# Designed miniproteins, single chains, continued (5): the designs that were tried, part 104

Each design is a single chain, and the fold is of that chain. pLDDT is the mean over its residues in the fold that is shown.

## One batch from the design tools (miniprotein)

Design m19598
Fold by ESMFold2-Fast:
Structure m19598 (fold): chain A 60 residues (1-60)
Amino acid sequence: SMDDTINSSARWVGDRLGLSDDQVAQLADAIRQGEDAIRAFLRSQGVSDAQIDRILAALR
């Protein structure tokens, strides 16, 4: 399902960034909202714009 894909994508990113389960859930919600929400969340976690662009490319 789309939800399974979103949750799997959020977990994959979270494992690479060392995110907690709560932060992975927040990332999953950001993925549901779209690119601007993903960018805002990842910037709040201290991720660089270059790394955000790489993560977004990998989520395609």
Scores: mean pLDDT 85

Design m19599
Fold by ESMFold2-Fast:
Structure m19599 (fold): chain A 78 residues (1-78)
Amino acid sequence: KEGEEALRRLVQAASDAISTAAKNPELAKRAGEVAQRAVTELRDLIEKGATPEEVKRVADRGIAELQRIADEAQKAVE
């Protein structure tokens, strides 16, 4: 369940970042790439029985990158 919650938070952050960057194709593409990489890495960790701390670290890193992209998209509107 902890892994499912981490994945859900990551997917939500990805959706938010892509939606926020929708008017900027380069940022939207970057958000999608970051999301895909982070989801793949998180799923692999969950499948091999990684600790909750490792799962949280990877999810938090992905969410932070996605939030940065969303912030850049917001600032691009000035």
Scores: mean pLDDT 80

Design m19600
Fold by ESMFold2-Fast:
Structure m19600 (fold): chain A 94 residues (1-94)
Amino acid sequence: DLTSLVQRLAQLAQDAGLEVDLSIERRGNRTTVTLRITHGDKVVTFTAEKENVTDEDLQEFLERLIEIAERLKETGDFDAFVEEVQRLFQELSE
């Protein structure tokens, strides 16, 4: 269930000191994913758009995003987190 994964991501982000706003919009065969992350006074936004994205693709994407968030919680390395998230969004856009 995608909702459960989104909820897990939100909890992990809060534990890591982040606020996250994840938007997944589907129009016909096109999916747009936008993630806004607030860390103190810093805001970073990531976006990806792709046609014919399946629920399985979104589940894998969210599971990988959760892994990245768990790593941030362990390391506190926000710069590495931003780089990993950017790469993940780049992969989704292909």
Scores: mean pLDDT 83

Design m19601
Fold by ESMFold2-Fast:
Structure m19601 (fold): chain A 83 residues (1-83)
Amino acid sequence: MNMKAAEAAKEAARKAGANEDAAESIGGAVAAASAGDFDAARSAVETAVSNGATREQILAAADAAKKEGDFKGSEVVRRFAEE
């Protein structure tokens, strides 16, 4: 379920030190990627970075999504963070 993975990703980003705006954008990126909307996922990752998210915070969020079973959301968000 993308909402559960997205919420886990948002919480993991916060625990890694992301501000609330960045964490919200990261959660949105996971939700979009899970739904197959890769353009929205890329835009959300770019918004998170613009709000001060570090690559490590985004990768922590992607790992949390994977632990909730969202392999697609995790891999897509991880790939955009590595660009």
Scores: mean pLDDT 83

Design m19602
Fold by ESMFold2-Fast:
Structure m19602 (fold): chain A 74 residues (1-74)
Amino acid sequence: SAAAEEKIRELHRRIQELVREIVFDPNADRKKLAKELEETVKELAELVRKHYPEQAEGVEEFEKSAKETIKSIL
């Protein structure tokens, strides 16, 4: 679905922005940004599993890696 592809691209861009702020902004509220990152990653993973089930293993690995990174911040 074109709508699903657009949403996935939006979420991916948001993840990149959140990671950049967490890593490079010394004044950022890292705990708040980490929670938003966790929510965004979950939403992305759910959309990929629903619309692109052939990518399920890849998104599972991505989600697991992201959760590990988020736990190190929270």
Scores: mean pLDDT 82

Design m19603
Fold by ESMFold2-Fast:
Structure m19603 (fold): chain A 81 residues (1-81)
Amino acid sequence: GAPDPAAVERRRALAERLRPVHTPEERGAIDALLRAGASLEAAVRAAPAAIAEAREIAAKRIDEVDEEDIRERFAEIARRV
């Protein structure tokens, strides 16, 4: 194949550093973003914002603007629960 060995090593190093400090919720968000096609670095950086957005949307259950996007985002983040 044509994998990028540097990217693989970077992902391994990031995963090792995150192991003792990330919560199951953060791991779920990172995994969901990776499945959506993001790089590990991008997923790690985006996870806090994605979690905050999901929680804010859940708090506004009566004012769901994009129900389809909300459901998809919520399911992706909740995969590890």
Scores: mean pLDDT 61

Design m19604
Fold by ESMFold2-Fast:
Structure m19604 (fold): chain A 65 residues (1-65)
Amino acid sequence: EATVGRGAAEPSDERLDAIVETMAAHGADLETLERAITLLQRVLGLSPEQVEYMRRKAEELIKKK
């Protein structure tokens, strides 16, 4: 597929996971995580699938707390 090693500044699923985990570890609530995900979508051009993935992760982490 059209992944260009160093040219791909887009976060992988692993990096999206790490971002959500880091925010949750800092005590971010679901609203804060949703705002951050929306901002990341605008800044990084995330697909709807990536946004959905991050939201599901955020909900899991918040509910686990």
Scores: mean pLDDT 71

Design m19605
Fold by ESMFold2-Fast:
Structure m19605 (fold): chain A 80 residues (1-80)
Amino acid sequence: LVEALAAEKPGDRDAVLALAEAEHPELGVLMLKVAEGSADEEERERLARLLSEEFGVPEEVALAVIRGDPAAGEIIEAKL
């Protein structure tokens, strides 16, 4: 996951992580746990809520992306 993000857009990954750590330290910690695969369902749900509150992303969309759901794109289209 981290390697895939770095390969796609390394600058965006670092920028998002730095922004999350600066504005919401808890968000950064949760993002790292999800990337490591050590986050439980409660932590994934918490991260989805923080992303929704900070960036205005629908919680269901954020949660699908966090879970690595291949249907995330379909969910995004359904919610938009």
Scores: mean pLDDT 62

Design m19606
Fold by ESMFold2-Fast:
Structure m19606 (fold): chain A 69 residues (1-69)
Amino acid sequence: MVKEAGEFAAKVAKELGLEQTADAIRKASERGDRIAVAGALRYLSQLAKEKGNEDIAKELEKRADELGY
């Protein structure tokens, strides 16, 4: 769960041009840092909404909720 959520978040961060954020998310995911990955998912959800991509934003929030944070 954490790895799949982290990989999705890292992919979205990269697509938004946030290469450093994507790398940090991958490292947090590898450590099993559920709180860091969930926080990144929620942050990226807000950015996706601001760019008009509500489908991606909703998927990011869903994955954060599934991590329980």
Scores: mean pLDDT 82

Design m19607
Fold by ESMFold2-Fast:
Structure m19607 (fold): chain A 90 residues (1-90)
Amino acid sequence: SSEDLEIELAIGRIIVHGAMRTAADQSIADGLSLDELRRRLDEAYAIAKETILQILKEKGFSDEQIAQILAEIDAFAARERARLVAQAQS
């Protein structure tokens, strides 16, 4: 159902937010450059996205449904990346 897709999207956003926020906080604590921060955020998202993909496959979502959720998660991660980079510059 569309409600099931919305629940999985919400869970995916929580996973992405947690992974990227943790990577950002650690990068800032380590005194990393903005380019290093961007790399660490991209790495954190790649791992989070693979985790989300495996969860969706295990739950039996179709390839088309998975593609739709991952497109929304990609858009969310891009916004989170921009926000976290901007916060690190302040």
Scores: mean pLDDT 90

Design m19608
Fold by ESMFold2-Fast:
Structure m19608 (fold): chain A 63 residues (1-63)
Amino acid sequence: IRLELVSPGEWRLTGDPDVPLEYLEASWSADGSAVLKVKTAEGKYVTLTVSPDGTARIEEKEE
C-alpha cells in the first residue's frame, strides 16, 4: 500500500484496495511514524499510519 497526493487536499491509497481519501489531519507518533486522519468517499473516518520506510497501515473508526 502506498499513499499518494492526487491533488491539494486529496490523497489516494494505491494497491489493494485502491481507495480515494480526503486529507483531514496529520501528526507524528512517538516512534517517528506519520499519522494521517482522512475521510473516505463513503464519509467514514480512517486513521492511516505511515512508517518511516513508507509502509502504510490503515485503521477504520466508526466515530
Scores: mean pLDDT 60

Design m19609
Fold by ESMFold2-Fast:
Structure m19609 (fold): chain A 56 residues (1-56)
Amino acid sequence: SPMDARIDALIAESNALDQYLLDNPDWPAEERREIILRAASLSVEALGLIIQRRVS
């Protein structure tokens, strides 16, 4: 379904950002924090869609 594809895409993007943080440990704390917040935002969006999928 389109919702399943969107959930998978959000999870994949969040995981890619986590990998990017692991690959760039020497980056300034502010830049790393922005990426962490972006990854967290994507994970929260994916969780919201998972809940919506289960109750729909």
Scores: mean pLDDT 84

Design m19610
Fold by ESMFold2-Fast:
Structure m19610 (fold): chain A 93 residues (1-93)
Amino acid sequence: SALKEELARRAQELAEEAQRLLEEVKKAVKEKPSKKAQEMYEKLEERFLQVGQYASEALSKPEISEEDLREVVEKLEEVVRFAEEALEEIKKE
């Protein structure tokens, strides 16, 4: 369906953005190392891996559902939000 195609495109765009932000967080942690910054990065990396696992499980089905795609989008939006918050905190904003 058109909605499934739109959700799939949004999931791809969000996954690419989440990966870019995770790399920025990792760089920020290296530039301003602290236990809190490292823990924030590890939490974000774990959440991103969990989304990947969820997507892998969904792809093991005969077809991916609209609900599965919606959940991937929601989980990726959360990763992006947390990464942005982590960057602001690490950079003293």
Scores: mean pLDDT 80

Design m19611
Fold by ESMFold2-Fast:
Structure m19611 (fold): chain A 71 residues (1-71)
Amino acid sequence: DLGEAVVERARPVAEELAGEDPVVAVRKALEAGLGPEGTEVLIQGYKNRANDALAQAYAEQLLALLEEEAA
């Protein structure tokens, strides 16, 4: 699946997302060449694996910023 291939290439960025400011995290993912769709898949994957309320809130903030940056 193309989406899975994008996520595999984005694995280092996903690790950085856990410790980054949300604005910086979204920009880094876009700069890595994932584009808006690839960045959204990465953030959704992070959100789905998050079992902590703070981590889930962080992922939702990243999605909101991605929508703003992509518009």
Scores: mean pLDDT 62

Design m19612
Fold by ESMFold2-Fast:
Structure m19612 (fold): chain A 78 residues (1-78)
Amino acid sequence: SALAERLAEEMVEAAKKAAEAGKDVEKVIRDNMDALVQLGVIDEETAEELIREGTELVKKGEYEEARRKIFELLKKAL
């Protein structure tokens, strides 16, 4: 899904910019995931898993792996 790919890319880029600025990476990912839960795109359990794993990967500088994991979970819903 082109939408899933774009959303994953934009979320990781926002989280990366937050990390580089010394801001709260988890909050950026959580805010994006909460929006998707409210829209009915993903469930709360999937959102919490993505917040946990995505935050860890972004903090490690593993941006491509973070994007891939978010994309794989979103493409199942979109």
Scores: mean pLDDT 82

Design m19613
Fold by ESMFold2-Fast:
Structure m19613 (fold): chain A 65 residues (1-65)
Amino acid sequence: GDMEDLERSIKGVKEATTEAAMRTAGYYAGFAGGRAGKGQEVIDAVKEAGGSELAIEAARKGVEM
């Protein structure tokens, strides 16, 4: 379900060890969060994980899909 996809995607954000991995994980977590109605929580999770401005923007673009 959308919540299971969201949880898996957020785990990917927390486990990301490179800038490229964080941007990719952020985008997919944003997509899952948008579908679950939790887009802002995903954006906040990327910020808390130390995501760059590019990673945060990738998450926002995911939410808009």
Scores: mean pLDDT 79

Design m19614
Fold by ESMFold2-Fast:
Structure m19614 (fold): chain A 67 residues (1-67)
Amino acid sequence: GTLRVKVLDKEGDTFKVELSDGEVVEGTVTEIAVYLMLEYGVSPATAAALGARLAKAEVGEVLEFPV
């Protein structure tokens, strides 16, 4: 499947993102990546790729990842 992540806000090292199911997750890049591994079963490789892309993302950007 595909996990879609929309960046709602950025404040320092903290991100607020909306997932394709409407869930809103807030935290650091690492906290969000770990949350997605635990709750959505994303692999460590996908979580690492997600973290790298999220760290460079702009507010309003939509990121897509394989799950």
Scores: mean pLDDT 83

Design m19615
Fold by ESMFold2-Fast:
Structure m19615 (fold): chain A 95 residues (1-95)
Amino acid sequence: SPEEDQRLLELLFSQLMDVLADVQTWREQNPDTSEEEALQRLKQQVQKLLDQFLKQYPDNEKLRRTVEEIRKILESSQSVTEFANQLLELEARVR
């Protein structure tokens, strides 16, 4: 249902925000870390999360399309901040 799709996307975005918070905390604990290293950690954690959601909800087309958009944002982002900003823009669009 549309309501179930919305709740699922809200859960996905919530968990993506948790990943961003974890990467930021890790970076604060490792202040000599480069942007590239932070991005690699972010990519690994985000990809794992996206794969888990697709495995749990393999027939959800809205989820699959949203995951594909998140993957494109992840691949094009040059910083953790850019990824975060584009992710928030996507969340507003899919609601």
Scores: mean pLDDT 88

Design m19616
Fold by ESMFold2-Fast:
Structure m19616 (fold): chain A 100 residues (1-100)
Amino acid sequence: SELEKLRKELKEKNDAMNKALAAGDYAAAAKQARAMSDLYRKLAELSDEKTKESLLKIADLLDQASDALAAGDKETFSKLISQSVGESLRMIGDEVDREL
């Protein structure tokens, strides 16, 4: 499915971003964060309204993280990535609460 394809691409971009960060290639890492933002926006188009709102927020945080890292602001990048992880965990928690 398109959803499965997008989730696989997100994992690949996240792995590439982490590899670039480990290598000190901040330009490559910023590019991968931007690519992840684009994929989250596509995922949002395939999602219900509540999930869409959360995915678009994650995309916005990743865009900001990409811009920060491209500008050399590693502290802001780390904060924004932590916020995007928090949004992902909140979204998962909301779905679990709805299914229970």
Scores: mean pLDDT 83

Design m19617
Fold by ESMFold2-Fast:
Structure m19617 (fold): chain A 89 residues (1-89)
Amino acid sequence: MEELREALLNGDVEKAAELLSKRYNIPLEKARRIAEYLKRLFDNQELLPTPEEIEKETGVPFEVFREAVLDLGLMDEDILEAELKKAQE
């Protein structure tokens, strides 16, 4: 995950997409959309939008994005679970 984090910090979306595609077994085109979205979060340090918005922008299930966010340490698991619970309740 360090390589993925460094690729995102350097703005290397193509490298980030390749790493995501291989790690999560998703098509490269969809991995590229996730990488672009993760870069926006990294650059702006903003809170996660809704799972539906992320799925719509990336074209992949939120579960894949969730794993990437947790693996990168962009959000603590407790905070992510609180946000998901808030969205369901």
Scores: mean pLDDT 69

Design m19618
Fold by ESMFold2-Fast:
Structure m19618 (fold): chain A 72 residues (1-72)
Amino acid sequence: MTEAEKKLEEAERKLLGVFLEGLRNNDSLETVKARLEEVFKEYYETIEDEETKEKLKEMLKKAIAAAERVFS
């Protein structure tokens, strides 16, 4: 597993953590989306591999779409 793949896996786990904490705390959609974007920014700036950056962007888009359905 490459360092980029490890970072993508860590980002996925953190995005899931944001969802679970949002559900536990009854957070607003705006709060959950802000936290998802914060996780994205943290990992995006540390990833040098373009393919992994694109996967992270797609992962964020899916997470935001899911948040809009769950936390609306």
Scores: mean pLDDT 81

Design m19619
Fold by ESMFold2-Fast:
Structure m19619 (fold): chain A 58 residues (1-58)
Amino acid sequence: SSLEIDNLFEQLSKTTDSSERSVIKQKILELAKGEDTETYVAYKLQVIGIEEDLRLKK
């Protein structure tokens, strides 16, 4: 994993605003497109898992 993607995940964990979260998620997925298929899928699932956890807690 690139350090930039890891930093974006940390930023996402600290961000509560839905619009800002959407921008960070898009950045993570765009950077992940440069990785192999399994790594890309892993990042995509991590983003989905974080968002689902937040939705279910509402």
Scores: mean pLDDT 74

Design m19620
Fold by ESMFold2-Fast:
Structure m19620 (fold): chain A 93 residues (1-93)
Amino acid sequence: SMEEAQRLLEDAEEVERLMEEVLEAAKKGADEAIAIAQEAAERGTPRVGEAATAMAAILSSADALGKNELGMELARRYAEEKAEELRREAEEL
C-alpha cells in the first residue's frame, strides 16, 4: 500500500538520521553512543527499534574489545544496509 511504502521510507530516513547521531556521539565516547541507540530502540517504530538495537549491540561488543573505530564502521555499514533494505521493501509494494 502507499501508506505502508511511505512508512518504510520514513523508517529508512530515521535509521540514517539515527546512524549519524550515534556515530557523532561515538566520537565523544562509546557510552553516549550506546545510550542514544538504546533510547531509539525503546521509542522508535519496530523497524527503527530493530536497527537501533543492532547498532547498540555492535557498539557495546566493539567497546568491550577496545575496538571502537571498528565498531563505528560496522554500525555505519549495518545502518546503511538496513536503510537500503527498507527502501527496497517499499519499492516492492
Scores: mean pLDDT 87

Design m19621
Fold by ESMFold2-Fast:
Structure m19621 (fold): chain A 67 residues (1-67)
Amino acid sequence: DAASRARYAEERARFRAMGGRVPEPSPAALTTGEVLRVIGDAIDRGLKTGRLEAASEEEIAAARERG
């Protein structure tokens, strides 16, 4: 969730400020699991709110085929 992302960003910034190593400057190294989780959550919310035929079906098909 966005809140969790903010927490991770804050923790990493604090770690770097304390002399920790910088893991990665960009979020380009997203894992397949992270991508699928975000997409799956968005699709599920779309279905719950009644947008299942607008973009949800295409997104669901893409997510399923990807993993």
Scores: mean pLDDT 56

Design m19622
Fold by ESMFold2-Fast:
Structure m19622 (fold): chain A 74 residues (1-74)
Amino acid sequence: MEQELADLRRKYNELVDKIFEKIEQMELEKRKQYLAKVAELGRKFDEAIANGDLEAARQVLEEMEKLLKEIESD
């Protein structure tokens, strides 16, 4: 219930913070591309949470982890 939503929100914030830390060191054009992807994933996460779809919210977190790995390898 509320604790599970809090845990998902915390993980989301941790991933967003780490992504932003990595992309600020990148070239401007790559930063723009990654910022757009983060914005789209954030929208999907908010929709999942608003709908109470915890499975969809977890799926978005997995997509964010994949994005972070792409950023780290770039």
Scores: mean pLDDT 83

Design m19623
Fold by ESMFold2-Fast:
Structure m19623 (fold): chain A 96 residues (1-96)
Amino acid sequence: SEEEREELLKKMEETIEQIKELFRKEGYSEEVIEEIAKVVREYLEKLIELYLEKGRSVPREEYEALVAEMVKRIAKILEENGEEPSEEIKEALAAI
């Protein structure tokens, strides 16, 4: 429904802001934080569309695969910018 879509989009924005705050506290640059936020938005939008299409019957494996792909892309961004992702950041992203 439209109301369900609006609630999920609001939760997505809240999640993105929490992730930005986490990386900012860890001392990451604003440029890196914005690149990470872009990737998180891309994958959360995919997850929202998957949920809206299939409802509560979304296979767990499909959800986990998208989250794992998102985490891998974030790790690559950090590595390419000479920064090593902490275990805390890896665990926080996996908990999404």
Scores: mean pLDDT 77

Design m19624
Fold by ESMFold2-Fast:
Structure m19624 (fold): chain A 83 residues (1-83)
Amino acid sequence: MNPSPREAFEMGYEKGRELARSSKELLATRVGPGHYRLSPEAEKALKEEEDRLRAEGWPADQVEAYVAGFEVGLVDESERRLS
């Protein structure tokens, strides 16, 4: 299957949200207006996903879109828990 950058972003977004929901702790911490720090657990998971996609031969743009989606999904779910 050849996901588009948009589909890659959506896949990443879902995985980021699933990781945040499955964790008992917040995986993203606000460090400033619009700035977040990812936990070591989240950073490790993100790197593992990026390495997996590269190993599967994904184009750079699709890997970047997936990573961006993953970060957005993780932050969105973490913020939802604080609301």
Scores: mean pLDDT 76

Design m19625
Fold by ESMFold2-Fast:
Structure m19625 (fold): chain A 75 residues (1-75)
Amino acid sequence: SDKEIEGRRQAAQATQYAYQAIDYVKQGDIEKAKEYLEKAKELLEEAAKLMGEDHPMVQAAQKEVDKAEEAIKKA
């Protein structure tokens, strides 16, 4: 369905932004890390609305967002 295609795109992009947030933590750029974490959270929320919170791609993106949030907390 169109919702599945769009949701998959948004979940994949949320995962990529979470990876970028972690990379910014490694670089010491906490301001950019927080910016990319917020972008990842927004896309994850939209993906969950389209596919449901139990969708495997939504769960995978949530895991990476959680890792990025923990990396920022430890910085």
Scores: mean pLDDT 90

Design m19626
Fold by ESMFold2-Fast:
Structure m19626 (fold): chain A 78 residues (1-78)
Amino acid sequence: SGATNRAYLDRLVRYDREVNKVDEKTIKNLVRDFRRLSRLMSSSDINSILKDSIENNRGIDETVFRMRQLVAQKQAAG
């Protein structure tokens, strides 16, 4: 659901802010990239990558990187 995805996103942002000490400008840009990439992905793909990131203790930066990889792979496949 949208509420669950929002909660996961907030957790990923908190991880990068608190653990990796990522600055607010970079976080703002990563959230923008997350929203842009989410428009290119199915709800199932978004849910899967968010769940994987939470289970593997990843922040928003690594999550956005993995989203870019998935989008690129699907574009290359057809």
Scores: mean pLDDT 82

Design m19627
Fold by ESMFold2-Fast:
Parts: structure tokens; sequence; C-alpha cells
Structure m19627 (fold): chain A 93 residues (1-93)
């Protein structure tokens, strides 16, 4: 069922966001360049914003009553997955 698929994707995204936040925190512990520290802090804020979006999607999924609502959630989830990939790529720079 589509709702179960979305729940699994949300769990996968939550794990990826947690791993990204931990990686950024470790990089911040070792970084001494003020400009790189500022960039990493911005990326960490982006990951924290992503966590907020994830919680909103989880709540909406629990309250979803129609296939149309599930399709809107899938679109939101896809956009969050794309944003997370972008953050992961920026952390490597």
Amino acid sequence: MKKEELEERLRELEKRLEELRERIRRLLEEETDPERIRRLELLLRGAEQGEGELEALRKALEEAKSEEELEELEEGLRRLEEALRGLEELVEE
C-alpha cells in the first residue's frame, strides 16, 4: 500500500538526516577555518530544517484520508529527498 511505502521512505530519510547531522558535527569538531565553520553551521541548520519538514510530513501521513493527500505527501517527500542529497553533496566540498 502507498501509505506503507511512504512510511518506509520517511524512516530512511530520518536515518539519512541523522547521519548527515552527525557527520557535520564531527567536521565542526575538527575544523579551524572560520569560513568553513560558518559554511558547516549553515549546512547543519539546513539539516535541522529538513528534520522539521520530515516531522510535518510524518504528521500529515498519519492524518491522510485520501489517495490525493498521499500523492501530495509523496511529492513533498521526493523534494525533501532531493534537498537532502544536495546538502550531502555540499558537505563534501
Scores: mean pLDDT 83

Design m19628
Fold by ESMFold2-Fast:
Structure m19628 (fold): chain A 71 residues (1-71)
Amino acid sequence: KNDESVRGQIDNVMKAEGLSTYEELAETLIRKRYFPGVLEEVGRLLEREGRHDLAARVRQQAQQVRQQLAQ
């Protein structure tokens, strides 16, 4: 399912980048400007983990990228 697929990708990114916290994950995704679809899915996972602040940050980045791509 999409949730499991995104979680697998998150695990791979965290291992490859040496990340150990959701804060580091969120900052890395924003800094490297991941696709808005990935940012939205990560935001949903962070929300479920109770990391509302981090979810808001990655969703905000996704919206900014979407606005740039829309025009």
Scores: mean pLDDT 71

Design m19629
Fold by ESMFold2-Fast:
Structure m19629 (fold): chain A 91 residues (1-91)
Amino acid sequence: MTEEEKLKLAQTLLDAVIGELERVAPKSPEAQRLIDELRRLKENKASLDEMIEAVDRAIEYLRSLPQSPEVEAAIRRLEANKKGLEELKKQ
């Protein structure tokens, strides 16, 4: 896999994380800061390590919210996307 292909896949995984946060997170300054950070990392072609750390912060934020089936499902999807980023780092 080329570095360009890795970046494109990483950006796709970040888009999925952003979409989940926009769908399930309350409209709060904390949620907006996380979404804005993920968008900046995507646009600036940040390292996989920075992307993984930002997804971890998003997962911890969702875990701090009142738990519902929708929030729990979003956490599982973010964990899957984080695993995808970690697998890209190994290649």
Scores: mean pLDDT 84

Design m19630
Fold by ESMFold2-Fast:
Formats: structure tokens, sequence, C-alpha cells
Structure m19630 (fold): chain A 65 residues (1-65)
């Protein structure tokens, strides 16, 4: 699913950046259409690796559940 694909990308980015538990929550919220993370590098990496089409599909899947 699109949600699973987005979650895999988020987990990979967080691992690469050595992100905290708080930053994981921010990244997942952002990937679901929530507010931008406080960590600018995290935000940039997520925007680069998660295309808008994939974000939209994931958001639609979450709203349908």
Amino acid sequence: SAVDEVRKIVDEVLKELGASKSERGEALAFAAGGPKPTNEKLREALEERIPEELKEKARQELLAS
C-alpha cells in the first residue's frame, strides 16, 4: 500500500539521520499531511524522497480507514 511505502521511506530517512523518537513522530505526521518537522534536514530529506503523488495516495488510504 501507499501508506506502507511511505512508512518504509520515513523509517529509512530517520535511520540515515539518527533521528530521535520525537522526530519519528513528526516525520510520520508530516508524511500524512501534518505539520513540517522541526529538523530542517529531516523535512528536506522527506520532501526529496516521498513524491507528492505517493503522499496523496497514502493520505487517501488513511482517510478511507
Scores: mean pLDDT 77

Design m19631
Fold by ESMFold2-Fast:
Structure m19631 (fold): chain A 120 residues (1-120)
Amino acid sequence: SKEKFEETLEEVIEEERENREKLREALESKDKKKMDEVLKEVIEEEKENIKKFQELYNDESLSEEEKEIAKQIIDGEEQDIKLAKLALESEDFERKLELIEQLILREDSQIKWLEEELKK
């Protein structure tokens, strides 16, 4: 339903805001262990978001427009997981920081886009 879709968007927006704050705090700490722990947490939370939107995508009560949004969210989350994994695997500390900064910028863009979709 539209209500369930909007409720799921609101939940994911809040989770993305929390992930963004955790990533910012980890980046500011310059602590590799803390950054790796936060990256792992973000990856798992993004996997749960993919699952939520996959379930919505298969819901016959969703409009075609809502399904297209769900698909775009899934694709975005999959890209963020790849970026976060690349950051985790990086042995170059400066490269790890750069990748986390890119992830934060992606989270900012996603939050803004999701908030605009919620207003429609």
Scores: mean pLDDT 87

Design m19632
Fold by ESMFold2-Fast:
Structure m19632 (fold): chain A 76 residues (1-76)
Amino acid sequence: MGEAAVPLLAERGLIDERRAELLQRLMKGMPDEVATALVRAAVARDAAAVRALEPQILAVNPEGRPDLEELVALLE
């Protein structure tokens, strides 16, 4: 599951600790498919893919906008 993968990705050095923190905040309460897509986009450093998920993420976590913008900036 995407959400459960974030601590393992950080431990393995595939994402840094700050990206792991942002991902965990953004995927809280997300459907597994959206959480998985977000993790894949972050690992791939695909800012456009993260932006494509913005409406789904903000619909569940409207307070997540600053974390989403920080994540996108880290991937650019």
Scores: mean pLDDT 75

Design m19633
Fold by ESMFold2-Fast:
Structure m19633 (fold): chain A 96 residues (1-96)
Amino acid sequence: SYTSDEVGQYADLVRAAMLAAVETGEDITLTVPRITPELLEKVREVGKQLEEETGWKVELSPVQVLSPETRRVTITITAPSGKVATVTLVERQPVP
């Protein structure tokens, strides 16, 4: 479970990853404890802020359920130049 502060921290980490992916031209994968609707909403807000700041297009994929304990979301960033960068957000839960 996330606190509001933790959701904000993970959303900020995703923002930094989007900036780094575009800057380096490399795909970035981030692992989080859980992909929740609250986290995805905050990530969408950050993506919209980046679109306003940069003119980039930021798109989140639908949540893909890889297993009962593992979900994935792909974030695609497209610059006006046609440059494309990808950030993959993957859920990894420890086995109890």
Scores: mean pLDDT 80

